Designed miniproteins, single chains, continued (2). Designs and how they scored, part 46

Each design is a single chain, and the fold is of that chain. pLDDT is the mean over its residues in the fold that is shown.

## One batch from the design tools (miniprotein)

Design m5676
Fold by ESMFold2-Fast:
Structure m5676 (fold): chain A 64 residues (1-64)
Amino acid sequence: GASAEEMARAGEEAAKAGDGAGAAVVAHQWSLNGHPEAARRAAEAAREAGDERGARLKEQSWLA
C-alpha cells in the first residue's frame, strides 16, 4: 500500500485544494492505524490553507 508519508501528503494536498472533508478522512484513517503524527500534519495543512474550522475539528477529534 501507500507509505505513511505519501498518504499524509495526499491529505495535505486535499486540504490545500479546499477538500477539508477528504483530508479529514485520510488523516482519521492514519490515526486509527497508529499514525497520529500524519493526522496532526493534515490538521496543520488545513489551517495553513485557511480552513481553520476544519483544522480545529481534526484536532478535537484525533488530538484532543
Scores: mean pLDDT 58

Design m5677
Fold by ESMFold2-Fast:
Structure m5677 (fold): chain A 57 residues (1-57)
Amino acid sequence: GHAEGARKGIEAAKASTDPSEALVYGGMAARAAEEAGDLELAKEAREVAKSIAGRDP
């Protein structure tokens, strides 16, 4: 389901050491979470992506 897709996207973002990939996975996960109606999960996906993008710039 969309929520499951969002969780997998977050996991992929966390596993990625590439900030660009993390942002893509986080964005896809946020969209999937929003489509599922889970706004908190969408927020978590975006925060994970931002955290990785800010990692050792």
Scores: mean pLDDT 74

Design m5678
Fold by ESMFold2-Fast:
Structure m5678 (fold): chain A 74 residues (1-74)
Amino acid sequence: MIEELEEEFRRLFEEAVRAARAGNIEEARRLLEEALRVLDELAKATGGDPKLVAEGVGRILRVIGEILDAELKK
């Protein structure tokens, strides 16, 4: 169900950001990989809804930015 995938993606995104900000880079990376998998499933299920895909990609880029910021502040 698309709504369940959207909720799972949002949860994974929020957890990944929290892990990155806490300096748990390995956990943040694992959560990012899971979020990417769910985003791919959402894209396939919605036939590539451009609004949903753009929002999802934007969130993924934010997680990557948080991970990079945390690593650069070593």
Scores: mean pLDDT 82

Design m5679
Fold by ESMFold2-Fast:
Structure m5679 (fold): chain A 84 residues (1-84)
Amino acid sequence: SEELERFLKRLEEERARNAAQIDRDVSAGKDEIKKLKEEMEKNPEKAEEYRRQLVIKGTALAILYVAAGRPEEALKFIKEVDSL
């Protein structure tokens, strides 16, 4: 069926676009975490405040990793944040 072929092609293209968006969001989240770690190093007086922000943003990034089908990376990242 030509209709079924068109549907499957659209579904594949939509999945590819969604995967690309999740990958971009993961990349942005990693950059944000990196900046927070740098700010903690520059401002040790605010380390506790930045640590709280790292936990919040780290949890959001872990959710994105799971959504991207990368649960091992989510788990590794959570363990890294928990050891701060």
Scores: mean pLDDT 78

Design m5680
Fold by ESMFold2-Fast:
Structure m5680 (fold): chain A 81 residues (1-81)
Amino acid sequence: MELFEKGLELLKAGEYKKAVEYFEKAVSIEETALRLAYLGYAYTLAGEYEKGREYFKKALELDPDNKEVLELIKEALKYIE
């Protein structure tokens, strides 16, 4: 849990590459749709749009009805458009 929360703090601080590192560690401990979606979001904000897309796809494959995941995808699209 703490690794994921640290990733969120780093995203808020604009440290996107460090946020990616912490979310990768969180996913390696427990792969959930929400963790994958935040990893995709952090990649998108870091300018790695293809990786962001792949992780969002994986998040949707695990839980297509997750409202938080869908909201993160909507937010990420604002940075790509």
Scores: mean pLDDT 84

Design m5681
Fold by ESMFold2-Fast:
Structure m5681 (fold): chain A 55 residues (1-55)
Amino acid sequence: MSKEEIIEKLIEILEKAMGRPATESEKKWIRDEVEKLSKEEAEKVLKKAEQQLNA
C-alpha cells in the first residue's frame, strides 16, 4: 500500500469516527504526519485506526 493510499484511508476513518467531513486543516495534518513516518510505520498506524473503529 502506498503512503498516498494510507493517507486517503486514514482521512476516511477520521470522517467516520467524527461523523462529519474532515476539514482541509485535518487532511493536511494527517498527510504531514504520515509523510514523517516510514511506509511500515504508516501501515501500522492505519491498522490500529481500523481496529479502533471496529471496536
Scores: mean pLDDT 80

Design m5682
Fold by ESMFold2-Fast:
Structure m5682 (fold): chain A 68 residues (1-68)
Amino acid sequence: MEELKEEIKKVLEEAKTLDELEEKLGEVLEKYGVSLEFAEKITLALVEVRETGSVEKAKEALLKVIEE
């Protein structure tokens, strides 16, 4: 979990668009074989924030999911 959490944080730091954020997160989740429940939480957070069109808000929502 800790290594996964660090890779997600790197994606949050480096991603410039919502599309890039979704693509890179998908790669990390697939690489680490995360639980379906965790993957669903990440996906739901992205979907909810995507409606705002804000990369910054998406990153904040994802950090909350990771810290929970």
Scores: mean pLDDT 74

Design m5683
Fold by ESMFold2-Fast:
Structure m5683 (fold): chain A 61 residues (1-61)
Amino acid sequence: SAEEILEELKRAAEEARREAERKGLSDEQIQQKVTEAVLEVLSKLSPEEFLELVELVRKKQ
């Protein structure tokens, strides 16, 4: 579901941030690692799953 995908995105972002912080990376490098992790998850979605995720995010604003 779109909800499960959103939770996976949050988990991937948190894991990437913690790993980068553990390695003593700069704020810029941490942001890059978080972005890479998010894009990796998004790249595995079908077009329909991506659209459902976008709709879910808009509703949570």
Scores: mean pLDDT 82

Design m5684
Fold by ESMFold2-Fast:
Structure m5684 (fold): chain A 81 residues (1-81)
Amino acid sequence: MSEALKELIEYIESITDPAQFEAIGQMLVNVLRSLGVEAELPKSKEELKELAKQVYEAYGGEHGESVLKTLLNYLKKRYGE
């Protein structure tokens, strides 16, 4: 598993704010849909983690790592760790 994907999964696990969960879910869904990948809003942290994996796989190796790192930096600045 990529380092950025691991960090994003840990970040998702740390979420306690429902608004933060919804915002992250919408962001990942929007990214996947922009790539032509069918995606729906997650109903659980498990589903949100699967969306993160799908984003990584859709971009592939080096690009997936870069995209997830960018998303993580945005989330950490906007919502904190």
Scores: mean pLDDT 80

Design m5685
Fold by ESMFold2-Fast:
Structure m5685 (fold): chain A 76 residues (1-76)
Amino acid sequence: SNAEKADEYRKKGDELEKQGKYAEAALWYHFAGDNYLKAGDTEKAAESYRRAAELAEKSGTPEFAQVARDKADEAA
């Protein structure tokens, strides 16, 4: 299901963040957000997108951070 895919992608993001791979982690949290949104879990989608934005800022990708913030605000 979309929710199961989202949980898997969130786990990948968590593992990459622990490795200090912030840009890759941001991408996987963004994919998790998209799949939570498709599953109708708007709260987890917003949370995942906010996480993606924070890590994108840390990795120096402000354009991606802004996209993730906008999606989080829309989902919430």
Scores: mean pLDDT 87

Design m5686
Fold by ESMFold2-Fast:
Structure m5686 (fold): chain A 66 residues (1-66)
Amino acid sequence: SFEDLKSQALRMLDGLIELARENNDEELLKIAEEGREKVLKSKSKEEILKVIQETMDRIMKLSDEK
């Protein structure tokens, strides 16, 4: 359901925010917080999936470069 997907997405992003804070990773923190805000503003399952995909892509790029 939409609520289940939203809950899962927020939990994942909250975990990434916590990880970024523990590692003082400002770039990861910014990406994760932006993703969280976009998920909160999302009104459909499709929008949430798009936000998660974009957020994961950005994080993957950071991991490869830093």
Scores: mean pLDDT 82

Design m5687
Fold by ESMFold2-Fast:
Formats: structure tokens, sequence, C-alpha cells
Structure m5687 (fold): chain A 66 residues (1-66)
């Protein structure tokens, strides 16, 4: 299966960010799981949201370079 297109990835990332902003308990749980999975930078809901916002920004830049 091919990797999703940058446009599809951007849509998915924006949807995930909106969902996590609407559900703080889910964001906290995913941040905890991310730390267990070896991503200590995502150790809080705020840190997880910041990482997701940065990933969206980088994906938008990648699309602009096409």
Amino acid sequence: APEPSLEELLEQLRERLARLRADPELAEELARLAVEGGVPAAGSAEALLALLEEQIRRTEEALARQ
C-alpha cells in the first residue's frame, strides 16, 4: 500500500488535531501512550498538540514545494 498523499496526510492531521482539541481526556491518554512508546517530548496533552501542529506546518510547507 502506498504512503498517503501529502494532501491526504494534511487532511488527516488537521482532523486529528481538531478531535484532540475537542477531547482533552483523549489527548492526555494519547500523550501517555506516546511516552510509553518512546516519545518523551509528547509527555503532556499540550506537548502532543504542539507536535501535531508542527507536523501540520511541515506538511503544508512540503505541499507548497510541489
Scores: mean pLDDT 75

Design m5688
Fold by ESMFold2-Fast:
Structure m5688 (fold): chain A 86 residues (1-86)
Amino acid sequence: MKLVLTLDNLSPEELIAFTLQAIGLKLEGNTVEIKIDGDTLVITMDNLSDAQVQAYKTLATSLKDEGASVEIKEDGDTITITIKKP
């Protein structure tokens, strides 16, 4: 499965934390592409297991509970999660 995770309106601390998590996944052998534009982080991941995808959906739900705007789109083998912090 392919996942495109967009995190918008991040604090500098959150941007660093999520970028380090993405680097960790890349070091574990996952196909990971990281793009940073200001306070927006886009992480593209491929070859994810169903468990890894569910973990990101759980993260999105947690951030939504904290007041973030969350959109999840599924199209075949690609999942797009867009999260905008308040």
Scores: mean pLDDT 79

Design m5689
Fold by ESMFold2-Fast:
Structure m5689 (fold): chain A 56 residues (1-56)
Amino acid sequence: SEAKEELLRAIGRLLRAIGDVIQAELDGDAEALAEAKKALEEAKKEFKAAAEKLDA
């Protein structure tokens, strides 16, 4: 189903965003960390929206 595919894509984006935050912390790159945190917040919103479509 499209809803399941959207959820799987959202999970993939969320995992990548978490990895980017960890990498920026390891690198000590404040600019990369700020961008990674912004991407993580967007990925969280996309995951929530995709999960809500699956439960509808």
Scores: mean pLDDT 84

Design m5690
Fold by ESMFold2-Fast:
Structure m5690 (fold): chain A 92 residues (1-92)
Amino acid sequence: MQRLKAELKALVEALRELLAETTDPAVKAALAKAIEALEKALESDDIEEILENLKKAREALLAALEATTDKELQLRIIGLILRLIGIEIELS
């Protein structure tokens, strides 16, 4: 559990940094939704509620990926999606 919360905090921090570097309003909105979902997961002690919010974060990151044509940004978002999928598998 403590490692999971640390991994989620690290993921939120990475997303906040990416959001600060992003200028596209559609990508910003999608990244902000992903951050909100991950913060809700961090507030929960219920595995089912955590998994629901991780799924919402993944859907938001996929929307961010679709909103951009910047290949470097796409690769960074893909990396974050893979980290999130890893956490989801670990909890399943």
Scores: mean pLDDT 85

Design m5691
Fold by ESMFold2-Fast:
Structure m5691 (fold): chain A 106 residues (1-106)
Amino acid sequence: MVEKVEEIHKLLRDRTIENFDKAIELVKELKAEWPNLSEEEQKEVRLTAEFNAGVETLRLAVLKVFGAPEEEIKYEELHAEVFTALANGDFDTALKKIEEMKKLLE
């Protein structure tokens, strides 16, 4: 399940509609399996998501300092919010945020 969180992170970095659809399916699979995970496995997934949220928050700060385009800043805000939601076990919010990221490319 940690591997699914890392794959979601990688897919959202590549910024394609196909990769967003794959990320959505991985979040749905993680949500479905969540009640079958031990407390330790759930903690490992949450900590991995929290680490990724930190990485994206740092990237967001860098983009803002260097005056990146508003759409790129918005994309990175949403990317950080996806992993913040996953770190809280809030899969429905994570799915909504990925859909918002997908719409920025449409």
Scores: mean pLDDT 87

Design m5692
Fold by ESMFold2-Fast:
Structure m5692 (fold): chain A 82 residues (1-82)
Amino acid sequence: SLLETISRKLTPEEVEKAKQEAIDEAKRAMESGLERGLEPGVIYTAAQLVALGILLDKGLPQYAEEVSKEVKRYLEELLARR
């Protein structure tokens, strides 16, 4: 596919940077959602869509599962500390 062709041109460092950007934006969305008193399920869905959107924009959908696991872990930590 076109996205796969684009992804093949990225360096490992660019891939890691893109994954970290997706995670960081998802974390910001989760923190904002908690501050606003949103339901955990709504926060989780919004954060997952933010992360997936960034990965799709970068042509890296194959990392969606890996990033999703980190997003879920962070939300669980935030809820435990709240």
Scores: mean pLDDT 79

Design m5693
Fold by ESMFold2-Fast:
Structure m5693 (fold): chain A 105 residues (1-105)
Amino acid sequence: LLKQLYSKDPEVRIKAGLEALKSKDPKTRLEAVNLISQLPKEVRLALLPALKELLKDKDPRVRAAAAKALASTGDPSAIPALKELLKDPDEFVRATAEEALEKLE
């Protein structure tokens, strides 16, 4: 699954990204978010809705990684979801959301 994120075909990368981000294993979701952050802008933008859903993930590491990934897209449509993350119970997630919002604003 994660190996397909290195495919030369953008459609294969997008499909693999969507499957990995929906994994039941939080480690797999975290690794997928980190790998997606390194992919071309077009692939990252296609995965934007799935990355926004990860801001509500059960694992705080996944929520923080998703906030960083969303900031890297430069898409202001992520701003409302990142503002909700400022209320997160985890201090590291809140700090990451503040940094992400500074980058987008």
Scores: mean pLDDT 78

Design m5694
Fold by ESMFold2-Fast:
Structure m5694 (fold): chain A 62 residues (1-62)
Amino acid sequence: MKILARAVKDYEALLPTELTLKKGDLVEVLKEVNENYWLAKILSTGEVGYVPKSVLEELGPA
């Protein structure tokens, strides 16, 4: 099941495979990769990449 989530703070990508997020950005969680990271898509830009779970708040089903 795909999950809608929101960035709770700004996050700057450290790797090309990571997402850069601004606080309030909405993302669709595509896959839980490990205990620390999700694969997600930014809804406004369509950009896909890895993001730390700690910077996202789950809102519910996408």
Scores: mean pLDDT 81

Design m5695
Fold by ESMFold2-Fast:
Structure m5695 (fold): chain A 98 residues (1-98)
Amino acid sequence: KEEIEEKIKKLDEMLDLINRAEQAVRDGNYEEALKLFEQLRKLAKEMGLPKGLIETIDRAIELIKNAGSEENRQKVLFDLGVIALYLAVLKVILEKEL
């Protein structure tokens, strides 16, 4: 139960990072967004999240490196939404096991 509580806390930290990254991307602050994505990737790996989720984060990082593309910016915002939904669902599942 204590282990599940620690996982929920890490999910909350990741969701906060996603909200901050989304704002940075919308503001055109791509240097800040990259730092936030790197932190998100590290936490995802530490938690042992699925390879597909980590690959989605890696894709978002690569898309942001081409920051002048509106199409790439829109794809990054979509990917952040997908990651956020996954984390929110996982949090609900873990909370029901407490």
Scores: mean pLDDT 81

Design m5696
Fold by ESMFold2-Fast:
Structure m5696 (fold): chain A 65 residues (1-65)
Amino acid sequence: SKEAKEKAKELVEKYKLPSKEEVLKLIEEGKAEEAAKLVLEELLERVSVEEAVKIAQELLDLLKE
């Protein structure tokens, strides 16, 4: 969805995720679980496990709607 793409852009910018272009490409291709997994993996290197899981789950929920 458009909201999911906007959320992904906010996340990659806020957390400076190195795979920002790959995340956006996966979302465009409808690969919701792959996009959320990549975001989770990169967030685990930057924030707490609890925060990373919450953020990735919020993105996944938006991608599935």
Scores: mean pLDDT 80

Design m5697
Fold by ESMFold2-Fast:
Parts: sequence; structure tokens; C-alpha cells
Structure m5697 (fold): chain A 77 residues (1-77)
Amino acid sequence: GSAEAYKQAIKIDPSFALAWFNLGVVYLKQGKEEDAFAAFQQAYRLDPSVIPRNIGLIKDPALKAKAQAILEALKPA
């Protein structure tokens, strides 16, 4: 999905943790690591399980490793 689709979902429901997670993944694909960190932090704040539950859906090993590193940086909250 495009960043725009996830931003639209967040505008409708700002508590939709999965949309924040997906936005973070899109930002990682774009090399926007600061924006990705902020999106993952918001996803973790809303639902701490959303990142570990969905991280396996990231097919690119480098992007998956970056998401895993961000998850570790968010622990402990």
C-alpha cells in the first residue's frame, strides 16, 4: 500500500495501530528512517504487539532487520 492510503486510514481512526505499522514500513522502503521510527513508536504506543505480530510480513531482510532494531529501541517503553 502507498503511504497516502495509510495516512488516510490514520485520519479516519488515529488509534488504528496496524495502519501506523504499515506507514512505518512504507517509510523504511523510502529510506525515511526518522519518519519510520515515529510511525512505529506510535504503533507500539497503541498496541505493543502489533510490530512483533506483523514484522514477519516484511519480505525484504534489510527492511525487516531495520524494523526489528526499531522494536528493540522501543523496549522498555
Scores: mean pLDDT 82

Design m5698
Fold by ESMFold2-Fast:
Structure m5698 (fold): chain A 68 residues (1-68)
Amino acid sequence: SHHIEEEARRMLEGAREALETLPEDLARPLIVKELGEVVGEEVAREVVRLLQEGDFESALRLLIEALK
């Protein structure tokens, strides 16, 4: 299996879970911080925006590219 894709999916599922379970004002900065430590805060903010728009596929592709 493609290790980068699996890592991206794991990160994205965690971010989605946080957005579904926490208030947005707590979830957004937490996700940006956690993802930002790996892919940078700018990419992390873009991933969160795509998730909030319901575009899981674009968010996943962006994370895969950022992890290469």
Scores: mean pLDDT 83

Design m5699
Fold by ESMFold2-Fast:
Structure m5699 (fold): chain A 63 residues (1-63)
Amino acid sequence: KPLPKELLKQIVEELAELYGVSDETRKEILEAIDNGDIEKLEELLRKHFPKEVADAIVEALKA
């Protein structure tokens, strides 16, 4: 039962602000969510967020 895209986008926006992720990177992540590009989304999360945060979001996507 995948997480709704709208909820995932909201979580990403809040975490991007909390962890000081750039607006440019935030937009790339939101675009990957809109396109359903899970591989790109996982890559961007692991690259730009702390490992613990990225792992938690990826795990939620796989649940």
Scores: mean pLDDT 79

Design m5700
Fold by ESMFold2-Fast:
Structure m5700 (fold): chain A 60 residues (1-60)
Amino acid sequence: SKIERLEKQKKSAEEMIKLYEEAIKKATNPSIVDRLRKAKEALEKLKKTLEEQIKKLKEE
């Protein structure tokens, strides 16, 4: 179902966010830190969008 695919994508995004958090903590180069933070922010926005889509589909 569409809901199952969105839930899997959300879980993958959550796992990637955690990996980026760990990478940010280990990074010493400011340019790398900025790129990692932007990537993490994009994933957090994706997760929020997926949550909203799942909610909408469950209400339909």
Scores: mean pLDDT 83

Design m5701
Fold by ESMFold2-Fast:
Structure m5701 (fold): chain A 64 residues (1-64)
Amino acid sequence: GSRIERLRRRLEAARAAIATGDETVLRVLLRELPHLVEEARALGDFELAEEVERLREEAERLLA
C-alpha cells in the first residue's frame, strides 16, 4: 500500500482512540500525532496534515 494509505489508517485508529476518552491513550496520541503531521507534510498532503493537527487539538481539549 501507499505511504498515504498507511497514514490514513493510523489517523482512523487515532480517531477511534480519542472517542474512548482514555487519558492514558490521549497522552500517547499527543506524543505521536505531531510526527504524523510532519509525515503528511513530507508527502505533500497538506489536507491530511491539517486533519491530523485538528485531531491533536481535540485530544488536547479532552485533557484540559
Scores: mean pLDDT 81

Design m5702
Fold by ESMFold2-Fast:
Structure m5702 (fold): chain A 70 residues (1-70)
Amino acid sequence: SAADIAALARRSRIRTSIQRLSDTTYLITITITLDDGTIIRQRLLVDTTTTSLGDGISRARLAALQTALA
């Protein structure tokens, strides 16, 4: 649920790394460290011709949190 995602985000350490691969392609890596020490890593390729970098980061972060709850 959205409440579970928000609660997990509050108790986790979230790091965002951005690597530029081309003028329009970026690799976003979200690393989530859970309170028990478990590390979840999610990568997303973002094409800035179709999606803003900010929207890509938001989507990658949500996907990482959803994976951590699975």
Scores: mean pLDDT 85

Design m5704
Fold by ESMFold2-Fast:
Structure m5704 (fold): chain A 71 residues (1-71)
Amino acid sequence: MEEAKKLKEEARELREKAKQLVDEMMKATGESAKVGPEATRKAQELAQQALDYLGKAAKLESEARKLEEEL
């Protein structure tokens, strides 16, 4: 139980970090990816980092659910 709880909390923190990166990406490009090559490149880097965090969070959430079901 406690281990599953810790995994869920870690996953939540990773999702929050991903959201902050997405917010930064949106600010860098505004509503359009046409803002400029440097802004577009930074947005792509931020998007990739956000996807990496979301992927890790999903794996932790899956592991936590598996632990909870094995009761």
Scores: mean pLDDT 76

Design m5705
Fold by ESMFold2-Fast:
Structure m5705 (fold): chain A 101 residues (1-101)
Amino acid sequence: MPYLELARLYLRAAERLIEEGVARENVEFFLDRARGAIAAARNVGSDNLIADEAAVERLREGLVRNAQLDPSLEPLTPAQVEEFRARIAELRREIAELEAA
């Protein structure tokens, strides 16, 4: 399902942002996009969307670059890292359930 593939790309990008220690807002952005793609897969069907891995990666790289240049952005705390990893695992479970259906 192309929407579920797109959701996985967003979750992978979020996981990489966590490893790079970028601001909470940037991780939330990709988690919200992943949730949107999962919702689209549930409601619309999925044969008319192409998941563009290169576009997601360009967006992720841009957010990392902006975070490195913005001294007002606070790095993720260990508690926030743990929370985000748990949320990614939950969304990955939802994707697996939809693929099993």
Scores: mean pLDDT 73

Design m5706
Fold by ESMFold2-Fast:
Structure m5706 (fold): chain A 64 residues (1-64)
Amino acid sequence: SAALEEKKRQIHQELLELSIEYTDKLMAVKKAHPDDKDYIEAYSAKLTSELMKKIEEARKELEG
């Protein structure tokens, strides 16, 4: 369906933009706390968890 393909395109674009935002946030944290490995690891895990949740939400939306 053309409508489904357009929906996939929009979701992919949103996830790409979110991934870039998350990468920028992680880089900023690494710059601010370069020696705080535990904090960086915890923050990275939090961002990864949030991104994976967004991916699952998108998957469910595409399934209808």
Scores: mean pLDDT 82

Design m5707
Fold by ESMFold2-Fast:
Structure m5707 (fold): chain A 83 residues (1-83)
Amino acid sequence: MLDYRNPLHLRLEALRISVGVFEAISSRNELPEEAQKLLEEAKRLIEEAERALAAGDEETAERLVEEAERLLKELNKVLEEAE
């Protein structure tokens, strides 16, 4: 299975699920501009990480995944602050 070949694949899947949750929240509650920017940047980093992983550049993919994880955590803080 792909998850046994590269643990980054599972992390990318988890990030995709998280993005889907925030997109659903956005469609219902209209995210603050700062949160929307964080979501868009996280989506961009996930796409770049998937491309790096497909190219066999696991170190670049790992860095991009870590940055995307950071942005999604910051997005969650912005949402807590805005409420």
Scores: mean pLDDT 77

Design m5708
Fold by ESMFold2-Fast:
Structure m5708 (fold): chain A 73 residues (1-73)
Amino acid sequence: SALKALSKEELDRIFEEADTDGDGVLSGAEIGRLGQLLAPHLTPDELGQLVIKADTDGDGTITREEFYAAAHA
């Protein structure tokens, strides 16, 4: 996937930029911000697939670990 080409540092930077409150979890508007930051790297379909894969618990939140795992899937 396109995200596999990004370094851990780049993925960490993208996550930190989306995580506006610094709690290590993305929810609601922060997931929307993640989508904006990933738009140059992903199609809308690929972004949707990433969010589904990252939200493994189906609770509507994405942890840094889930995001990293989904990016390398």
Scores: mean pLDDT 73

Design m5709
Fold by ESMFold2-Fast:
Structure m5709 (fold): chain A 88 residues (1-88)
Amino acid sequence: GEKARELALQGKIDEVKKLAEKGDPEAYRALGNYYFLKGDYEKAIEWYEKAIEVKEDPEAYRNLSRAYEKLGQTEKAEEYRKKADELE
């Protein structure tokens, strides 16, 4: 869990990808967060969607909502926000 986030903050994206390939759902979210912070919201969405496929959790849906909001896709942002709230 925490190691994936720390590696992503250090920019060690290849190591985070290796963790994701081993099935760590937090590694997928860490990759999404990395691209979100870089302003690449489309790539962030791809990794958040992979996180949800491995483990459906409210934080991944909340991250998707924020990324869609940054792209101006308000309806999708609202749908994922509601989904996150329903899972909590």
Scores: mean pLDDT 82

Design m5710
Fold by ESMFold2-Fast:
Structure m5710 (fold): chain A 75 residues (1-75)
Amino acid sequence: MEEKNKKGLELTQEGLKYAEQGDFEKAIELLEEAAKVAEGLYKASSLEALAMVYEKAGDNERAAELRKEAAELRA
């Protein structure tokens, strides 16, 4: 009933703000929650945001996996 995608988008936006502040741990927590609740293209956006944060944190392998998962949702 409530749009899971709306909650996912809100969590993604909040997570990205923490990433901009350099709080990658909090950003990852929020973006993982966003990816869990969102579906389709909204989930893809959350996974892309999560990949960017992992890359900034130095985890390039996890970032690459998340980008592949997001690309599958956009195909």
Scores: mean pLDDT 81

Design m5711
Fold by ESMFold2-Fast:
Structure m5711 (fold): chain A 59 residues (1-59)
Amino acid sequence: DEIERIAKETGASKSEIEGAITLLKSGFSRETVVQYLVKEGGLSREKAEKVVEAAEKLL
């Protein structure tokens, strides 16, 4: 599954990746989703950016 692959590559949880995909599909900007993952998910900015990049490819 692509979500599990992204989780392994970025170190993010599966739920964080699914959340990022949902926010992007809901029309939130890349930067807004990155900030959400950093503040709510506790990810570093670098990891959050990688999650969003990978999630965008699934759209």
Scores: mean pLDDT 80

